# Designs tried in a protein design run: designed miniproteins, single chains, continued (5). Part 14

Each design is a single chain, and the fold is of that chain. pLDDT is the mean over its residues in the fold that is shown.

## One batch from the design tools (miniprotein)

Design m16460
Fold by ESMFold2-Fast:
Structure m16460 (fold): chain A 69 residues (1-69)
Amino acid sequence: SPADKTLEEAIKEIREAMKKDPSVSEEETEKIINSLRTLADSMRAAGHSDAQIVHVIKQVVKEIKKELE
């Protein structure tokens, strides 16, 4: 689905951004990734469309990248 593709692309971007920050552990990175997967699953279970899930995932990635700056 478009949401699953966006989620996997978001996970890759988060891992790449976290690798550049020496203050973030691999364990913390995996917790953030698991939270994002849980968010997507919860939204789907609540009846949200793939387009809505994609929009939220993109906003979460933007905020994560902003907090790392």
Scores: mean pLDDT 81

Design m16461
Fold by ESMFold2-Fast:
Structure m16461 (fold): chain A 95 residues (1-95)
Amino acid sequence: TEEEHKRLLEYLEPFVEERRKNKVPFESRKLIVVVDEDAKKALEEAIEKVEEALKEGYTAVEATIVTPEDFPELSEEEREKLIEEGIKEVLESLK
């Protein structure tokens, strides 16, 4: 939903901002993030902002975005858990 888009962007924004302030390089890592179709756009937008913020001398973060259609049996709780775990992996790559 549109609200989930905003929540996902808001969730990632503080971490992007902290990295901008610190100008810390990060390692490239592969991660899988499960999102619905609507949240996918928000996540892609957030990833673009992270890449732009760390454009000077950073290593790119690789992410594989997976929709519920790839895993239709996933419950809403399981989807949220995978999204949170995926975001954590992105943040670990930024450390």
Scores: mean pLDDT 52

Design m16462
Fold by ESMFold2-Fast:
Structure m16462 (fold): chain A 65 residues (1-65)
Amino acid sequence: SAAEEIAALLLAGGASEEEARAVADAVRAGNGDKAQALITRLVARGLISAEQAQAAGRLLRETHG
């Protein structure tokens, strides 16, 4: 699912399991605004790149849940 793909992408980038899970949970709950805010914080903290955030954003827009 998009939630699992986003979580895997964030983990590969350098996010913690807890941070990746929080984003995946927001995606599964249909809370795209929360998911996007969490991704933006990961970029701001230097844990993921802007390119990784763009890829995660694409997957988030493809979410149906």
Scores: mean pLDDT 81

Design m16463
Fold by ESMFold2-Fast:
Structure m16463 (fold): chain A 99 residues (1-99)
Amino acid sequence: SLTPVLDLAELKQLLALLRELVDLLREHADASPEEVIALVQAFLDAALAALTNPRLAAHLRGLTQRLILIIRQRGIAAGLEFAEEEIGFLEHQIAALEA
């Protein structure tokens, strides 16, 4: 879980970035794990260059590092499942804060 130190706006930004990452994984589901890892690393580098929030940047780095490890050890489908589960956790946290 990455959420105790992020406010509502930061959680929504992280959710948007994770949705882009899931779309990237779905578009490249038939690629090699090595190709997908390179695309995830490029996505992270671009996102970090655009982000001014160090807490959000740290959470994105931690999440994408875990994703890359899962893809390397267990394949793209397992990485996609992990990313979709993280989206579910973020959606739940956002809903709880908006209640």
Scores: mean pLDDT 86

Design m16464
Fold by ESMFold2-Fast:
Structure m16464 (fold): chain A 77 residues (1-77)
Amino acid sequence: SVEELIETLLDESASAEERAEAAIELGRIGDPRAVEPLKRVLLTSTDPVVRHAAEGALLAILGDAARPEIEALRAAA
């Protein structure tokens, strides 16, 4: 479920691979409930695999019009 994927995405005890997979799947589903969790991960995660997956997922959910906002969040991290 989207809720379980968000839990995995935000679980700092989960591996970077598991968190990145959760982000990718959230992007594929496109549920806007994932937007704020993905933004938080993009701002706070130091792992480049997780950050890259969160950026991709945000682009998938919000579309290309949101690219400048997403790139600004990535640069702030």
Scores: mean pLDDT 83

Design m16465
Fold by ESMFold2-Fast:
Structure m16465 (fold): chain A 69 residues (1-69)
Amino acid sequence: SMDDILSRMRQMVQRMQQVFDQPSVDQMQQLYSQTQQAIQNGDVDTAIDHARQMGDVFGRSITQQVQRR
């Protein structure tokens, strides 16, 4: 459900606040706000797109932490 997606995104943002750098957290918070707005407007396609983008940002942030250069 859309509530499940929103809940999972909230958990992802909260996790990033504890572990990742501020720019990554800011980007995730922006995507979360945009997804919440899309859900409130009934725009499911936009909500799914933003959720996918959050996943991409999270994945890249993890990769950057693992690949210490």
Scores: mean pLDDT 74

Design m16466
Fold by ESMFold2-Fast:
Parts: sequence; C-alpha cells; structure tokens
Structure m16466 (fold): chain A 86 residues (1-86)
Amino acid sequence: TEEEIKRLEAESKSPDPKVAAKALNNLGNLLYGQEKYEEAREWFLKAAELGDVEALRNLGVVLAKLGKVDEATAWLQEYLEKKKAA
C-alpha cells in the first residue's frame, strides 16, 4: 500500500546502513510485486549500494523484467562475486 511505501521510505533513512539497506530492498520488493519495475529497480540499486547482497540479485531480476538483459547479467555476476566474498 501507499502507507507501507511511506513507512519503508522512512526506514530507508535510518543511520544504520544495514537497516536502511534492508528497508530499501523491501521497498523494491513491494514495488516489484505491484509490477512497478522501474521504481523497484531504483530502490534495489540504492539497497545494493549500501551493501545489501540480496538486492544485487533482485536488481538483476528486475532489469531482466525491463528487458535490460546485459545490465541484468552484470548485476547477477556482481551478486555471485559478493556471495563468494561473504
């Protein structure tokens, strides 16, 4: 819902980067479920930039939905590398 989106946006401003990243990834997942793929991509990208490894995978999936196959492949490879390093 719109209220849930606003709540997750507030949580995304947390001073704890792990809390902020999780909220951004959850916001992306909520928008992805609503088929708002371009908005979902923006939130997954922000979550990935804050170090959320799962957001790298979700970013790849949403880019594939948008037909951006080369970009999707690049982010999924980044996910695999980060998963090996963790």
Scores: mean pLDDT 82

Design m16467
Fold by ESMFold2-Fast:
Structure m16467 (fold): chain A 63 residues (1-63)
Amino acid sequence: SEEEEKRIDQIVNTILSIAKKKNPNLSQEEIDELKARIREKVRKAFAEQPLTDRVILKVILEL
């Protein structure tokens, strides 16, 4: 649904912001690649279980 995609986008952007803080020297190309990887992991996690803080943390740790 559109609401699900919006939630996924918000979570992806939050995780990406955390990743950027840890790696401030990332190029735009590396950021785009990382964003795509995060989005894929978040979508897979969302399909398997509700998006909770624990699932979000798991995705961050798998980066």
Scores: mean pLDDT 74

Design m16468
Fold by ESMFold2-Fast:
Structure m16468 (fold): chain A 99 residues (1-99)
Amino acid sequence: ASGTVTVTATYSADGTLTVTVENKGQDITVHVKVYDENGNLLGEITVAPGSSATLTVPVEAGKTYTVHAKAYDSNGNLLGSATVTVKQGTSASATVTFS
């Protein structure tokens, strides 16, 4: 498995959280889960190798949200993970490169 995976979370002032996943990886599948500050799962998406996807979830203004991304190979082995935390009016991203 090789290539680059980028996860970007943007929390707008109107209470919308947008998570964009760019999976430029070969033989890498990315699983993304979005949690509120109490650990409740709000949404999830799986992004195939060489693909991009966007997940949009309605969120409450003034809260903090956490995005967990995990990358797996075709045999189900965990290759890596990234976590980003966003507050209202902010954007955060994580990029992981596999050799």
Scores: mean pLDDT 83

Design m16469
Fold by ESMFold2-Fast:
Structure m16469 (fold): chain A 78 residues (1-78)
Amino acid sequence: SKADQISEAINNGDYATLFKLIPPLEKLYNPDAPTGITFDPVRLREAIKNKDVDEVKYILKNEMKIDLNDDEILALIS
């Protein structure tokens, strides 16, 4: 599933693959500053698997500085 592919990319630190799996984030990803991303990958994986829109939105906004609307989050975790 897409959630499993995201979990694997996070576990491997493969941010290029992670953002490619999330089309809105691929356009926002800066390859010159990939190390600027700080978040709890376990918490993000659990939120995605549970389809918890509010938790995913919180993690992306507060830890990754990416502000997505609910429709974009649903597309990411569906």
Scores: mean pLDDT 67

Design m16470
Fold by ESMFold2-Fast:
Structure m16470 (fold): chain A 77 residues (1-77)
Amino acid sequence: NAADIARFNADLAEARDLVKKAEEYMKKGDYETAIKYFEQAKAILERLLAESSGIIRQMIQDYLDYVKKKLEEAKKK
Protein backbone atom coordinates (compact mmCIF):
# COMPACT_ATOMS: atom_id res chain seq x y z
CA ASN A 1 0.00 0.00 0.00
CA ALA A 2 0.98 3.70 -0.15
CA ALA A 3 2.24 3.80 3.47
CA ASP A 4 4.43 0.69 2.98
CA ILE A 5 5.83 2.16 -0.26
CA ALA A 6 6.58 5.48 1.50
CA ARG A 7 8.40 3.68 4.35
CA PHE A 8 10.39 1.56 1.86
CA ASN A 9 11.37 4.68 -0.12
CA ALA A 10 12.38 6.51 3.10
CA ASP A 11 14.63 3.58 4.15
CA LEU A 12 16.15 3.41 0.65
CA ALA A 13 16.81 7.18 0.76
CA GLU A 14 18.55 6.74 4.14
CA ALA A 15 20.76 3.98 2.66
CA ARG A 16 21.61 6.22 -0.33
CA ASP A 17 22.52 9.13 2.00
CA LEU A 18 24.81 6.81 4.00
CA VAL A 19 26.51 5.65 0.76
CA LYS A 20 27.00 9.32 -0.23
CA LYS A 21 28.61 10.07 3.16
CA ALA A 22 30.83 6.98 2.85
CA GLU A 23 31.97 8.06 -0.65
CA GLU A 24 32.78 11.57 0.69
CA TYR A 25 35.00 10.01 3.40
CA MET A 26 36.63 7.76 0.76
CA LYS A 27 37.58 10.94 -1.17
CA LYS A 28 39.11 12.37 2.04
CA GLY A 29 41.17 9.19 2.60
CA ASP A 30 39.25 8.40 5.82
CA TYR A 31 38.64 4.74 5.00
CA GLU A 32 37.73 3.78 8.59
CA THR A 33 34.79 6.24 8.66
CA ALA A 34 33.81 5.30 5.08
CA ILE A 35 33.64 1.59 6.10
CA LYS A 36 31.35 2.48 9.04
CA TYR A 37 28.86 4.30 6.78
CA PHE A 38 28.98 1.60 4.05
CA GLU A 39 28.26 -1.07 6.72
CA GLN A 40 25.27 0.95 7.99
CA ALA A 41 23.95 1.25 4.40
CA LYS A 42 24.53 -2.50 3.86
CA ALA A 43 22.44 -3.34 6.95
CA ILE A 44 19.50 -1.24 5.67
CA LEU A 45 19.75 -2.73 2.16
CA GLU A 46 19.83 -6.31 3.56
CA ARG A 47 16.58 -5.58 5.43
CA LEU A 48 14.98 -4.05 2.30
CA LEU A 49 16.08 -7.07 0.24
CA ALA A 50 14.24 -9.38 2.68
CA GLU A 51 11.08 -7.19 2.33
CA SER A 52 11.16 -7.01 -1.49
CA SER A 53 10.33 -9.23 -4.49
CA GLY A 54 10.58 -9.29 -8.28
CA ILE A 55 12.28 -6.41 -10.05
CA ILE A 56 12.50 -4.33 -6.84
CA ARG A 57 14.42 -7.17 -5.13
CA GLN A 58 16.82 -7.32 -8.10
CA MET A 59 17.37 -3.54 -7.90
CA ILE A 60 18.12 -3.75 -4.15
CA GLN A 61 20.40 -6.78 -4.69
CA ASP A 62 22.38 -4.89 -7.38
CA TYR A 63 22.80 -1.87 -5.07
CA LEU A 64 23.80 -4.14 -2.16
CA ASP A 65 26.43 -5.80 -4.42
CA TYR A 66 27.76 -2.30 -5.27
CA VAL A 67 28.04 -1.40 -1.56
CA LYS A 68 29.78 -4.74 -0.79
CA LYS A 69 32.31 -4.04 -3.58
CA LYS A 70 32.97 -0.53 -2.16
CA LEU A 71 33.44 -2.02 1.34
CA GLU A 72 36.02 -4.47 -0.04
CA GLU A 73 37.85 -1.59 -1.80
CA ALA A 74 37.85 0.52 1.40
CA LYS A 75 39.11 -2.39 3.54
CA LYS A 76 42.06 -3.05 1.19
CA LYS A 77 43.46 0.50 1.51
Scores: mean pLDDT 88

Design m16471
Fold by ESMFold2-Fast:
Order: structure tokens, then sequence, then C-alpha cells
Structure m16471 (fold): chain A 78 residues (1-78)
């Protein structure tokens, strides 16, 4: 279901956040990525709660999460 796929996406994002903060610490850049991740999670959950989540919107959330994860991985390498 769309809900299950969104929940899996949030689990992947949370794992990436946890790994990045363990390696790089809670820097200003890290705090910004946490804020972006929280905003993404909140927006997606609101759409699910309203029954407005679509395949197209889920793909947009998947791409947004992918960009956040990429930035988290870059910070973890510094």
Amino acid sequence: SLEERFNELIEKLQKALDEAVKKAGMTPEMKELFREAQQLAGEGQQLLDQGKMTEEKLKEFEERAKEIIKKLEALAKK
C-alpha cells in the first residue's frame, strides 16, 4: 500500500539520520537536514491522514528523501 511504502521510506530516512549523526555529530548542517526530514515526514503523514496520498506524490517524497540521504552521507564522510 502507499502507507506501507511511505512508512518504509521514513524508516530508511531515520536510519540515515541516525548513522550520519553518529559519524558527524549534531552540526548546524545536520540540524537543517533533521528539519527537512521532519518536514517531509509531517507533510506525507498529513496526506495519508487526509486520504490524499497518490503514487505521484509518493514518488516526489521518495526523490526528496533520496536528496536528504545523499546530503547526510556527504556530511558523514567529512
Scores: mean pLDDT 85

Design m16472
Fold by ESMFold2-Fast:
Structure m16472 (fold): chain A 75 residues (1-75)
Amino acid sequence: SDEDKEALIELLEELADEEGVITRDQALLALHRFLSERDVPQEVLNRLARALADALEAGGGRLSLEEAKEVVRAV
């Protein structure tokens, strides 16, 4: 849902580094916190995790925060 996407985006914003970059480790931490804080179906979590993983691979293991937000919203 859009509410689930915005909740994950909020976690990504909190975990972005000083330059506004999301690394693989930060994305994994955001997904783990998201799962622990929200009753999200495994199917939705898998789609979000896969979309972020694919984007991180394409970005050489890093995304800008704005790129990460776009990826999540596109799911």
Scores: mean pLDDT 82

Design m16473
Fold by ESMFold2-Fast:
Structure m16473 (fold): chain A 89 residues (1-89)
Amino acid sequence: MLTTRELLKYVQELFPDKVVLAIGEIEEKGLVIAVLIDPDVDPVTAIDNEEYREAKEKLLKMGAEKLPPGGYLVLKIRDGVYAVAIKEE
């Protein structure tokens, strides 16, 4: 229900030392999915669509759907590349 701009701002405020590379929603599950990278990581090569899909599936398997409102899970994909699932408030 947040706009893309509001979601980007929210994620960036939670992770101020990271670069937000991508953001999406699984509205039916009340989840925001973000890809975060360290500033020294090349955004063009950081993650592909396949790795993004696999990261989403792993976050769901880790119990992202059962997080309390405002809770989040962080998955390290590789050094400097992370996927985060955030439960909407």
Scores: mean pLDDT 79

Design m16474
Fold by ESMFold2-Fast:
Structure m16474 (fold): chain A 74 residues (1-74)
Amino acid sequence: EEESRIEARYKENLAGLDRQEKALDEAFEKGEIPSEELYERARKRIEQTRANVESLYEKELADLEKKRAEIEKL
């Protein structure tokens, strides 16, 4: 089922972002990131990517619902 595949991909993308965020936080705590401004910028980029992933998931589900509605008309 396409819906299950869309959901699985969404969860995998979120897990990847969670790992990136954890790695970024650990690097900042270890002093590997030279400024708080750079850390905040990187965090914002991850948040923006997360928002894009959520937006894509919602769009894919909406497109699937629309396709199902069109098939039901046949």
Scores: mean pLDDT 82

Design m16475
Fold by ESMFold2-Fast:
Structure m16475 (fold): chain A 84 residues (1-84)
Amino acid sequence: SHMEEVERQIEEYKKKMDFAGTLSLAAEHYDEKKVEELYQEMKKEVQEITSEKNASDLLERLLAAIDKALEEALKKIEKRKKEG
């Protein structure tokens, strides 16, 4: 199934911490709800990874990258809605 291939690719991007790839692919094939769910999941994962390593600067940079990925993904969904 094409959708199963999309889900597998999203999972691979998540494992690589490719936030832009994860949310961009979700924005192409899903809705704002799916993008928001992935955004929240990635934020939790980076907080967990950095909390035990005292890596506050790394956490701040990763959260900024995730926020930027969300902004670009939401713009992509807006364009899809306008093209009919």
Scores: mean pLDDT 82

Design m16476
Fold by ESMFold2-Fast:
Structure m16476 (fold): chain A 59 residues (1-59)
Amino acid sequence: SKEELIEKVQEAMSYLVNEKNKGIPSNEEIAKLLEEKYGIKLSRKTISEYKKLLSEKLL
């Protein structure tokens, strides 16, 4: 579902921030991690939209 994909984007962002000690991860870094760890392929545009939803605390 869309909600599950948004959750996976949040998990990927958290992992990149905590484990790689980088600032805000790029959409490309998130996309790569999602494909490698979860087998999920999302476009950079979709990741950007889901990041926006997470930052605004929307569904």
Scores: mean pLDDT 74

Design m16477
Fold by ESMFold2-Fast:
Structure m16477 (fold): chain A 87 residues (1-87)
Amino acid sequence: DPQAQADLQRAIAILQQALTQTDIATMKRYARIARRHALAARRRLTGQARRQTDQAIALLDQALTQTDISTMKAYIQQAIALLQQAL
């Protein structure tokens, strides 16, 4: 589905930009925007790609509960890898 792929690519790009941030509030804002795009893609995905996208969303939810930037970045990096596998 071209729309699902576009939404996944957008989520990945936004998360990569989140990793360049030094402010936790700004990083969380980017993570929330990326999560919305991942949710939009999820609605159009099935099988392994949907499962990988669901796991990425769960990791983003964990990232959003963090107070430590380094830990948050680790969750975001794992989410990016899963979204790339879902493409």
Scores: mean pLDDT 91

Design m16478
Fold by ESMFold2-Fast:
Structure m16478 (fold): chain A 57 residues (1-57)
Amino acid sequence: SREEARRNLIALAEPREAQLQQPAEAVVDLYFSGRIDQATLAALLGVPVSAVSRALR
């Protein structure tokens, strides 16, 4: 579900949360509102695009 994907994406950022320029929740919400793509989301969370793709399943 969308909520499962959202939780999974936020969990990917947990090890790096203190090092992010923006809160993980805000970045994930930008993606789901269509304002950023998967590659931008992955870069902002500090994870590979493959990790984002797995979290969205």
Scores: mean pLDDT 77

Design m16479
Fold by ESMFold2-Fast:
Structure m16479 (fold): chain A 68 residues (1-68)
Amino acid sequence: SAAREAAVAELVALFRAQPVLSRSELEAILARLMERYGLSREEAEEAAKQAVLRVAEETGRAPVVVDD
């Protein structure tokens, strides 16, 4: 969907700017994307998965999520 692709693009930009995020930070970001784009949690999780793969492909480095 257009909403999911927009969420993916926003997550890609964020992961490129901040390649290391805490799990709490990621959770807050996903909650904001769900509100902004009207995504379900499952859709937001799929968008995050797609963004991780795209960043890894484009930069040769996957973003890292660290436990709080």
Scores: mean pLDDT 83

Design m16480
Fold by ESMFold2-Fast:
Structure m16480 (fold): chain A 81 residues (1-81)
Amino acid sequence: MTTLTLERLDGTRYKATVTGDELPEGEYTGYGPTSTDALILVNKETGKRYLLLDTGVPGKYKLIDLETGKEVEVEVEVKEV
């Protein structure tokens, strides 16, 4: 499990726990409307980009590495900070 901090463009911050090893620990910026099925995550240290897609199942997401195209299913628990 990886713990990360996610900041949206409106300044709202979240702590998220993501299953698996695909997403490195650290601070991320989230780009996307709150009402969409998709969120772009940008690692603040590396600039590496990921796409997080809502599967329609609460807490379950599809994570796509935008450099490699690798896709994995992850579970995400989010807490606003």
Scores: mean pLDDT 71

Design m16481
Fold by ESMFold2-Fast:
Order: C-alpha cells, then structure tokens, then sequence
Structure m16481 (fold): chain A 81 residues (1-81)
C-alpha cells in the first residue's frame, strides 16, 4: 500500500460518505435511525479530515472507510422506507 493509495482511499471514501449520508437524510429526514447513522458517518468524516490534515493518512483512510460503511447503511434503510 503506497502513501498515495491511502490518500486516494481517504478522499474517495470521505466524498462518498458525505454524498450517501446527505442522500439518506433527504430521503428519510424524520427517521431516527437514519439520522443517527448519517450523523455518525459525518462525525467519522470529520475525524478522517482531521487525521488527513495531521499527515496521518492511515487513520484518515480508516475513518473514511468507517464513515462510508455507516453512510451506506443509512442510505439502505432510507431507500427501503
């Protein structure tokens, strides 16, 4: 795994997490589980951004991946409603 690969992974997963979390909130704004998962995803996006700014691309990629997973779960629930 190269440093550039970690940076790309962090950026791609972060952007997708934001997109999916926002889409989930638009589809199911009054659903408490969707809001909770989307808010957790956005919190992990912020953690990923903070680690990226510190030069810790490994943790940035890890937290971006966590955010992506939570955002996908929120979107899945929102689309099923």
Amino acid sequence: MTLESLKETAEENRELAIKYAEEALKLAPDNEEVRRLAEEALSYVKASEDYYKQGNYGLAALYAAKAYDLALRALGIARYL
Scores: mean pLDDT 87

Design m16482
Fold by ESMFold2-Fast:
Structure m16482 (fold): chain A 96 residues (1-96)
Amino acid sequence: SKKEEVLKLIEKIEEIFKEMAPKLPEDLVKSIEQLLKRLKELIENYDGSEEDTFSILLELISLGGEFTVAALMVPELEPKAEEIHKLIKEMSKILS
């Protein structure tokens, strides 16, 4: 199902983020953790509606922005942030 595919992609993002977190400021780590939690809740309650799709896409945009900030603050994390952006793009395609 689309839900199962998206949850697997979120799991991959969480794995990459776990490796990045020790190098990032506490406030940014907390922001990303809150966005991932909200995203997982939205996906778990996903009903296929346009409203739910839009809500998920907005959270994905926010998540992508936080990882862009992470790469700007810690340039050696850019390859990991790039991988996360690719996973976010894949989730957007599945939900579109």
Scores: mean pLDDT 88

Design m16483
Fold by ESMFold2-Fast:
Structure m16483 (fold): chain A 73 residues (1-73)
Amino acid sequence: SVETYLLRAQQLIREGRHDEAIALVEFVLTHLRDDLLAVAARVRPLLEEIAAFLRSHGRDDLADQLEAILAEA
């Protein structure tokens, strides 16, 4: 499920595996956007954490996409 990918991204962030975390979030946004929209309201705190991480690591493009999904949810 998309939640499993998001939890894996959070784990990768905590492990300092930042490039892998970014790649996984980019994969989710590219291929699983509709699934992400369906769960966004339920996993809002996790998506906010991931968006903040992306912004702090120069991926404003991905952070903006996550924030847009949260606004739509």
Scores: mean pLDDT 89

Design m16484
Fold by ESMFold2-Fast:
Structure m16484 (fold): chain A 87 residues (1-87)
Amino acid sequence: AEEYAKKAIEYAREASRASAKKPDGGVGAMAGTVGAAGGEFLLMSGGDPAEAAETAAQGAEGAARRSGTEEAKKYAEKAREYAEKAK
């Protein structure tokens, strides 16, 4: 479960990076970064890995929606896949 949560957090960071490649991608990058940081913080605090993965997946999906890039969308899909596996 923790391993899958870490993968979801990793993909949320990649979604944030993909969003940041656009000139106005700051809001998308922020959504991905907040999701990744929130998920990581939950894991570090001994929280539920499924909740950490869900937080990361939501951030990645926010980054994809805001930036509209195909790369960010693919990373959001991977983050969601690992969040489902973390349950």
Scores: mean pLDDT 74

Design m16485
Fold by ESMFold2-Fast:
Structure m16485 (fold): chain A 76 residues (1-76)
Amino acid sequence: MKIKLTLKFSDGSEVVIESDDPLEALKKALEEIEKHSKNADVTTLIGQKLRVIGAVLDAELSGKEEVELTVEVEEV
């Protein structure tokens, strides 16, 4: 099943990931979060990664092909 994942980062950047493999989409999403979260605290980073993992799993279980998420990656 094709999945389209749109990540809107709090730094103003946006990344769109499309894949026929949800695990590949998840891997790319986590890599993008790492790239944009250099100044985020560890708790925020872990929380955002878990949100993305949960959203991708929910999409797979519910048959959703598109997921849009806002990701907090800036230091508070």
Scores: mean pLDDT 74

Design m16486
Fold by ESMFold2-Fast:
Structure m16486 (fold): chain A 72 residues (1-72)
Amino acid sequence: SAAIKYLEKAREAVAQGNLEKAKEYVEKARDAGLPESVADTLLTAIKMVEQGRISRETALDVFDQAIRRLRE
């Protein structure tokens, strides 16, 4: 799935601290068929990292759970 590949790239960007690139990849995943509710959850997690409300590790866990569920 193209959406899953974009989320894997978004996850890598989060891991590297490139939150702007991570948001770009989540939007590309949305365009590739990612459910809007999942995209909103991931974009919220990225914003919460930007605001210092959650750790980067916590956001990576959210991404890992989303990717796992999409792979079933």
Scores: mean pLDDT 88

Design m16487
Fold by ESMFold2-Fast:
Structure m16487 (fold): chain A 94 residues (1-94)
Amino acid sequence: AAALTDLMCAAINKGDQQTVDGIAGIFSAYVNPASGIAIKTSLINDKDQATAASLAAAIDQALTIQMGDAKANTTLAQICALLTELAEIAAQSN
């Protein structure tokens, strides 16, 4: 999970839509319903809202430079925020 998190966040920050779409496709096929809303809701409910929101905002800004894909921005932000939250949960379970 950590390696995919790093790769996804790096691709998003660079604005590399092809790499982002490839990674998002894997998660969308496995975990993400069409809207991706359920994934983001679980992150928000765990009370790490500030970290998840800050990451999602940074991802959304990076993807905004790729005009015409606001829906993909939201889905990709949710996936990257989920991966970050999972890394935090793993750190807490020591």
Scores: mean pLDDT 47

Design m16488
Fold by ESMFold2-Fast:
Structure m16488 (fold): chain A 77 residues (1-77)
Amino acid sequence: SETVEEVTRIAREAGLSEEKARGLAEALARLSGVEGADKEILESAALTGLTTLKPDMPLEKRKEVARKIAEILHEAR
């Protein structure tokens, strides 16, 4: 989907490999389809995913990337 491709691109630009970025994007896109998964839940999930997949990413950058991802997923609804 266009949403998965956009989230994958953002995660890759943040320094994740193609495989990790796509896996994160697909998982978060599935979560965004769950009833009750608001923007705050999506942002928290993105932050957790980024922490797990790229623990060396600075916290400031990780928070910024998580917000961007959550915004894209929320706007795609």
Scores: mean pLDDT 86

Design m16489
Fold by ESMFold2-Fast:
Structure m16489 (fold): chain A 59 residues (1-59)
Amino acid sequence: ASPELAAAGKAASLAGGASRATAEALGRDAQVPPETVRRLLEARRGGHVGGLLARGGAA
């Protein structure tokens, strides 16, 4: 779902400068599946998260 994906993307983006533990905690608080958080953390390394967030992440 788009709102969940947006929340997970924001968590991953915030953790990019802080820590992976922070990203996981934010994902859990937003009730995002851990698989989605892990996928977004992986995409963060490749720069994909920036693209998703910049376009509003309809998908």
Scores: mean pLDDT 57

Design m16490
Fold by ESMFold2-Fast:
Structure m16490 (fold): chain A 91 residues (1-91)
Amino acid sequence: MIEELIKKAEEAKREGNYKEAFEYYGKALTLAIQAGDKEAVERIGEKLYELGLETGDVSALEGASLGFRLAGDEEKARRAREEARRLAAEL
């Protein structure tokens, strides 16, 4: 249930539970990849990208880059990877 996992991730994020939000988005991404649902993979990639920028979570930005690449959006994947590298270089 990809949409239910996204909803739980968004609720966790709203409550400030960023680790739990990342875990739910990660589960949603895995299911979308297994289903071959490129549209869902890209949507979840966008959510992980937002989470990574809001929290400075390099892992969330790497997850976003993976999602965008698997969805065929190489430009968004490159952008997410560049943001991840920038944050990792800042200590």
Scores: mean pLDDT 86

Design m16491
Fold by ESMFold2-Fast:
Structure m16491 (fold): chain A 93 residues (1-93)
Amino acid sequence: SALDPNLLHLAAERIGAEKCKEAVEAYLASKGRQLGDPQSLERLYQQLPQQTRERIEEACRLFDAGERDVEKLAALLQLTPPERELLQQILAT
């Protein structure tokens, strides 16, 4: 699958593409969206709200820069509980 150069590339390098897909699917399900069949990672990330993508991407950037406390990142970036859970999934390696 073609990777989104921002979120997908960063996440796939850290936890692998399959785990990123599972995290995105869990997030979409928490928003009341249902996926009947497996989707490509690119398509799943295209369905993620742009504001959510931007906040998660910024959190990953700050984590790589040395901020390892996910709760501090969630507070700083005003992440919702599902977004915090998605971030934890992406950073879990």
Scores: mean pLDDT 64

Design m16492
Fold by ESMFold2-Fast:
Structure m16492 (fold): chain A 94 residues (1-94)
Amino acid sequence: SALEEKLEEIERLAREAHRLADSDFEAAVRLVREMIELYREVLEEVDPENAEKEVEKIERSLERAVAARDALGVRTIATEILTDVRRLVEEKKK
């Protein structure tokens, strides 16, 4: 499904962001921003009423991590997005 393809891409982006967070912080941030765009698309399909709120919440978390140059924060955000997308995809299968 299109949702499963988006989950696979988010998993790929999350792995790369984790790998780059300490060595190329700016690249890791760009990958997490790509994950946020895919996350928005997933939320708009599965949970449209909460999509804007959830995206704004994660964008604010990323802005804080970027301002602090917090590599662990960027990795944590990537993991949070991936975990929530996995949950949303599984809920749609039930």
Scores: mean pLDDT 88

Design m16493
Fold by ESMFold2-Fast:
Structure m16493 (fold): chain A 60 residues (1-60)
Amino acid sequence: SSDQIQSQIRALQNTRNIVDQSIQQNIDNNAPQDTIDRNQNLRSRIQRRIDQLDRQYSQM
């Protein structure tokens, strides 16, 4: 349903915001590059899922 898709998008957006905050904190704290890369890869996967769900919703 459209409501379920919108709910999933909101949950993913919230998770993305948390990941973005973690990335910034890791950069500011000079965390290992592998840690930063892992979180950036996670961020990209979350964004791709949001974009996919947005396209599905737009086609409904």
Scores: mean pLDDT 89

Design m16494
Fold by ESMFold2-Fast:
Structure m16494 (fold): chain A 103 residues (1-103)
Amino acid sequence: LEAKEKAVVEEMNKKAEAEVQAFRKKMESEYEKQLARNRAHVAETYAVDRELGEKVQAVNADVLNKYRKFMEDQVQLKAEEISQNAKGKARKAVEDLKKDAEA
């Protein structure tokens, strides 16, 4: 029973870790795409006015930095949610195993 309980908890923890990593990778991919699009847009749109382009690029860098922090906060919140859900599922699975052993 104890070996089965450990196996269930370990499996749930591995699944939770995989979900967190998948979400983080998705958020990082979206950030990189937006960063690349923004840089291309500024370069194209303000090519004829370098001073204005530099000022717009500086403002966009600040906005993108704030967006990056927001995305990291979202990843942390999602990681905590996934972790709590995994703990709840593991607890129920262990409880079900104990009931089966008592029958």
Scores: mean pLDDT 74

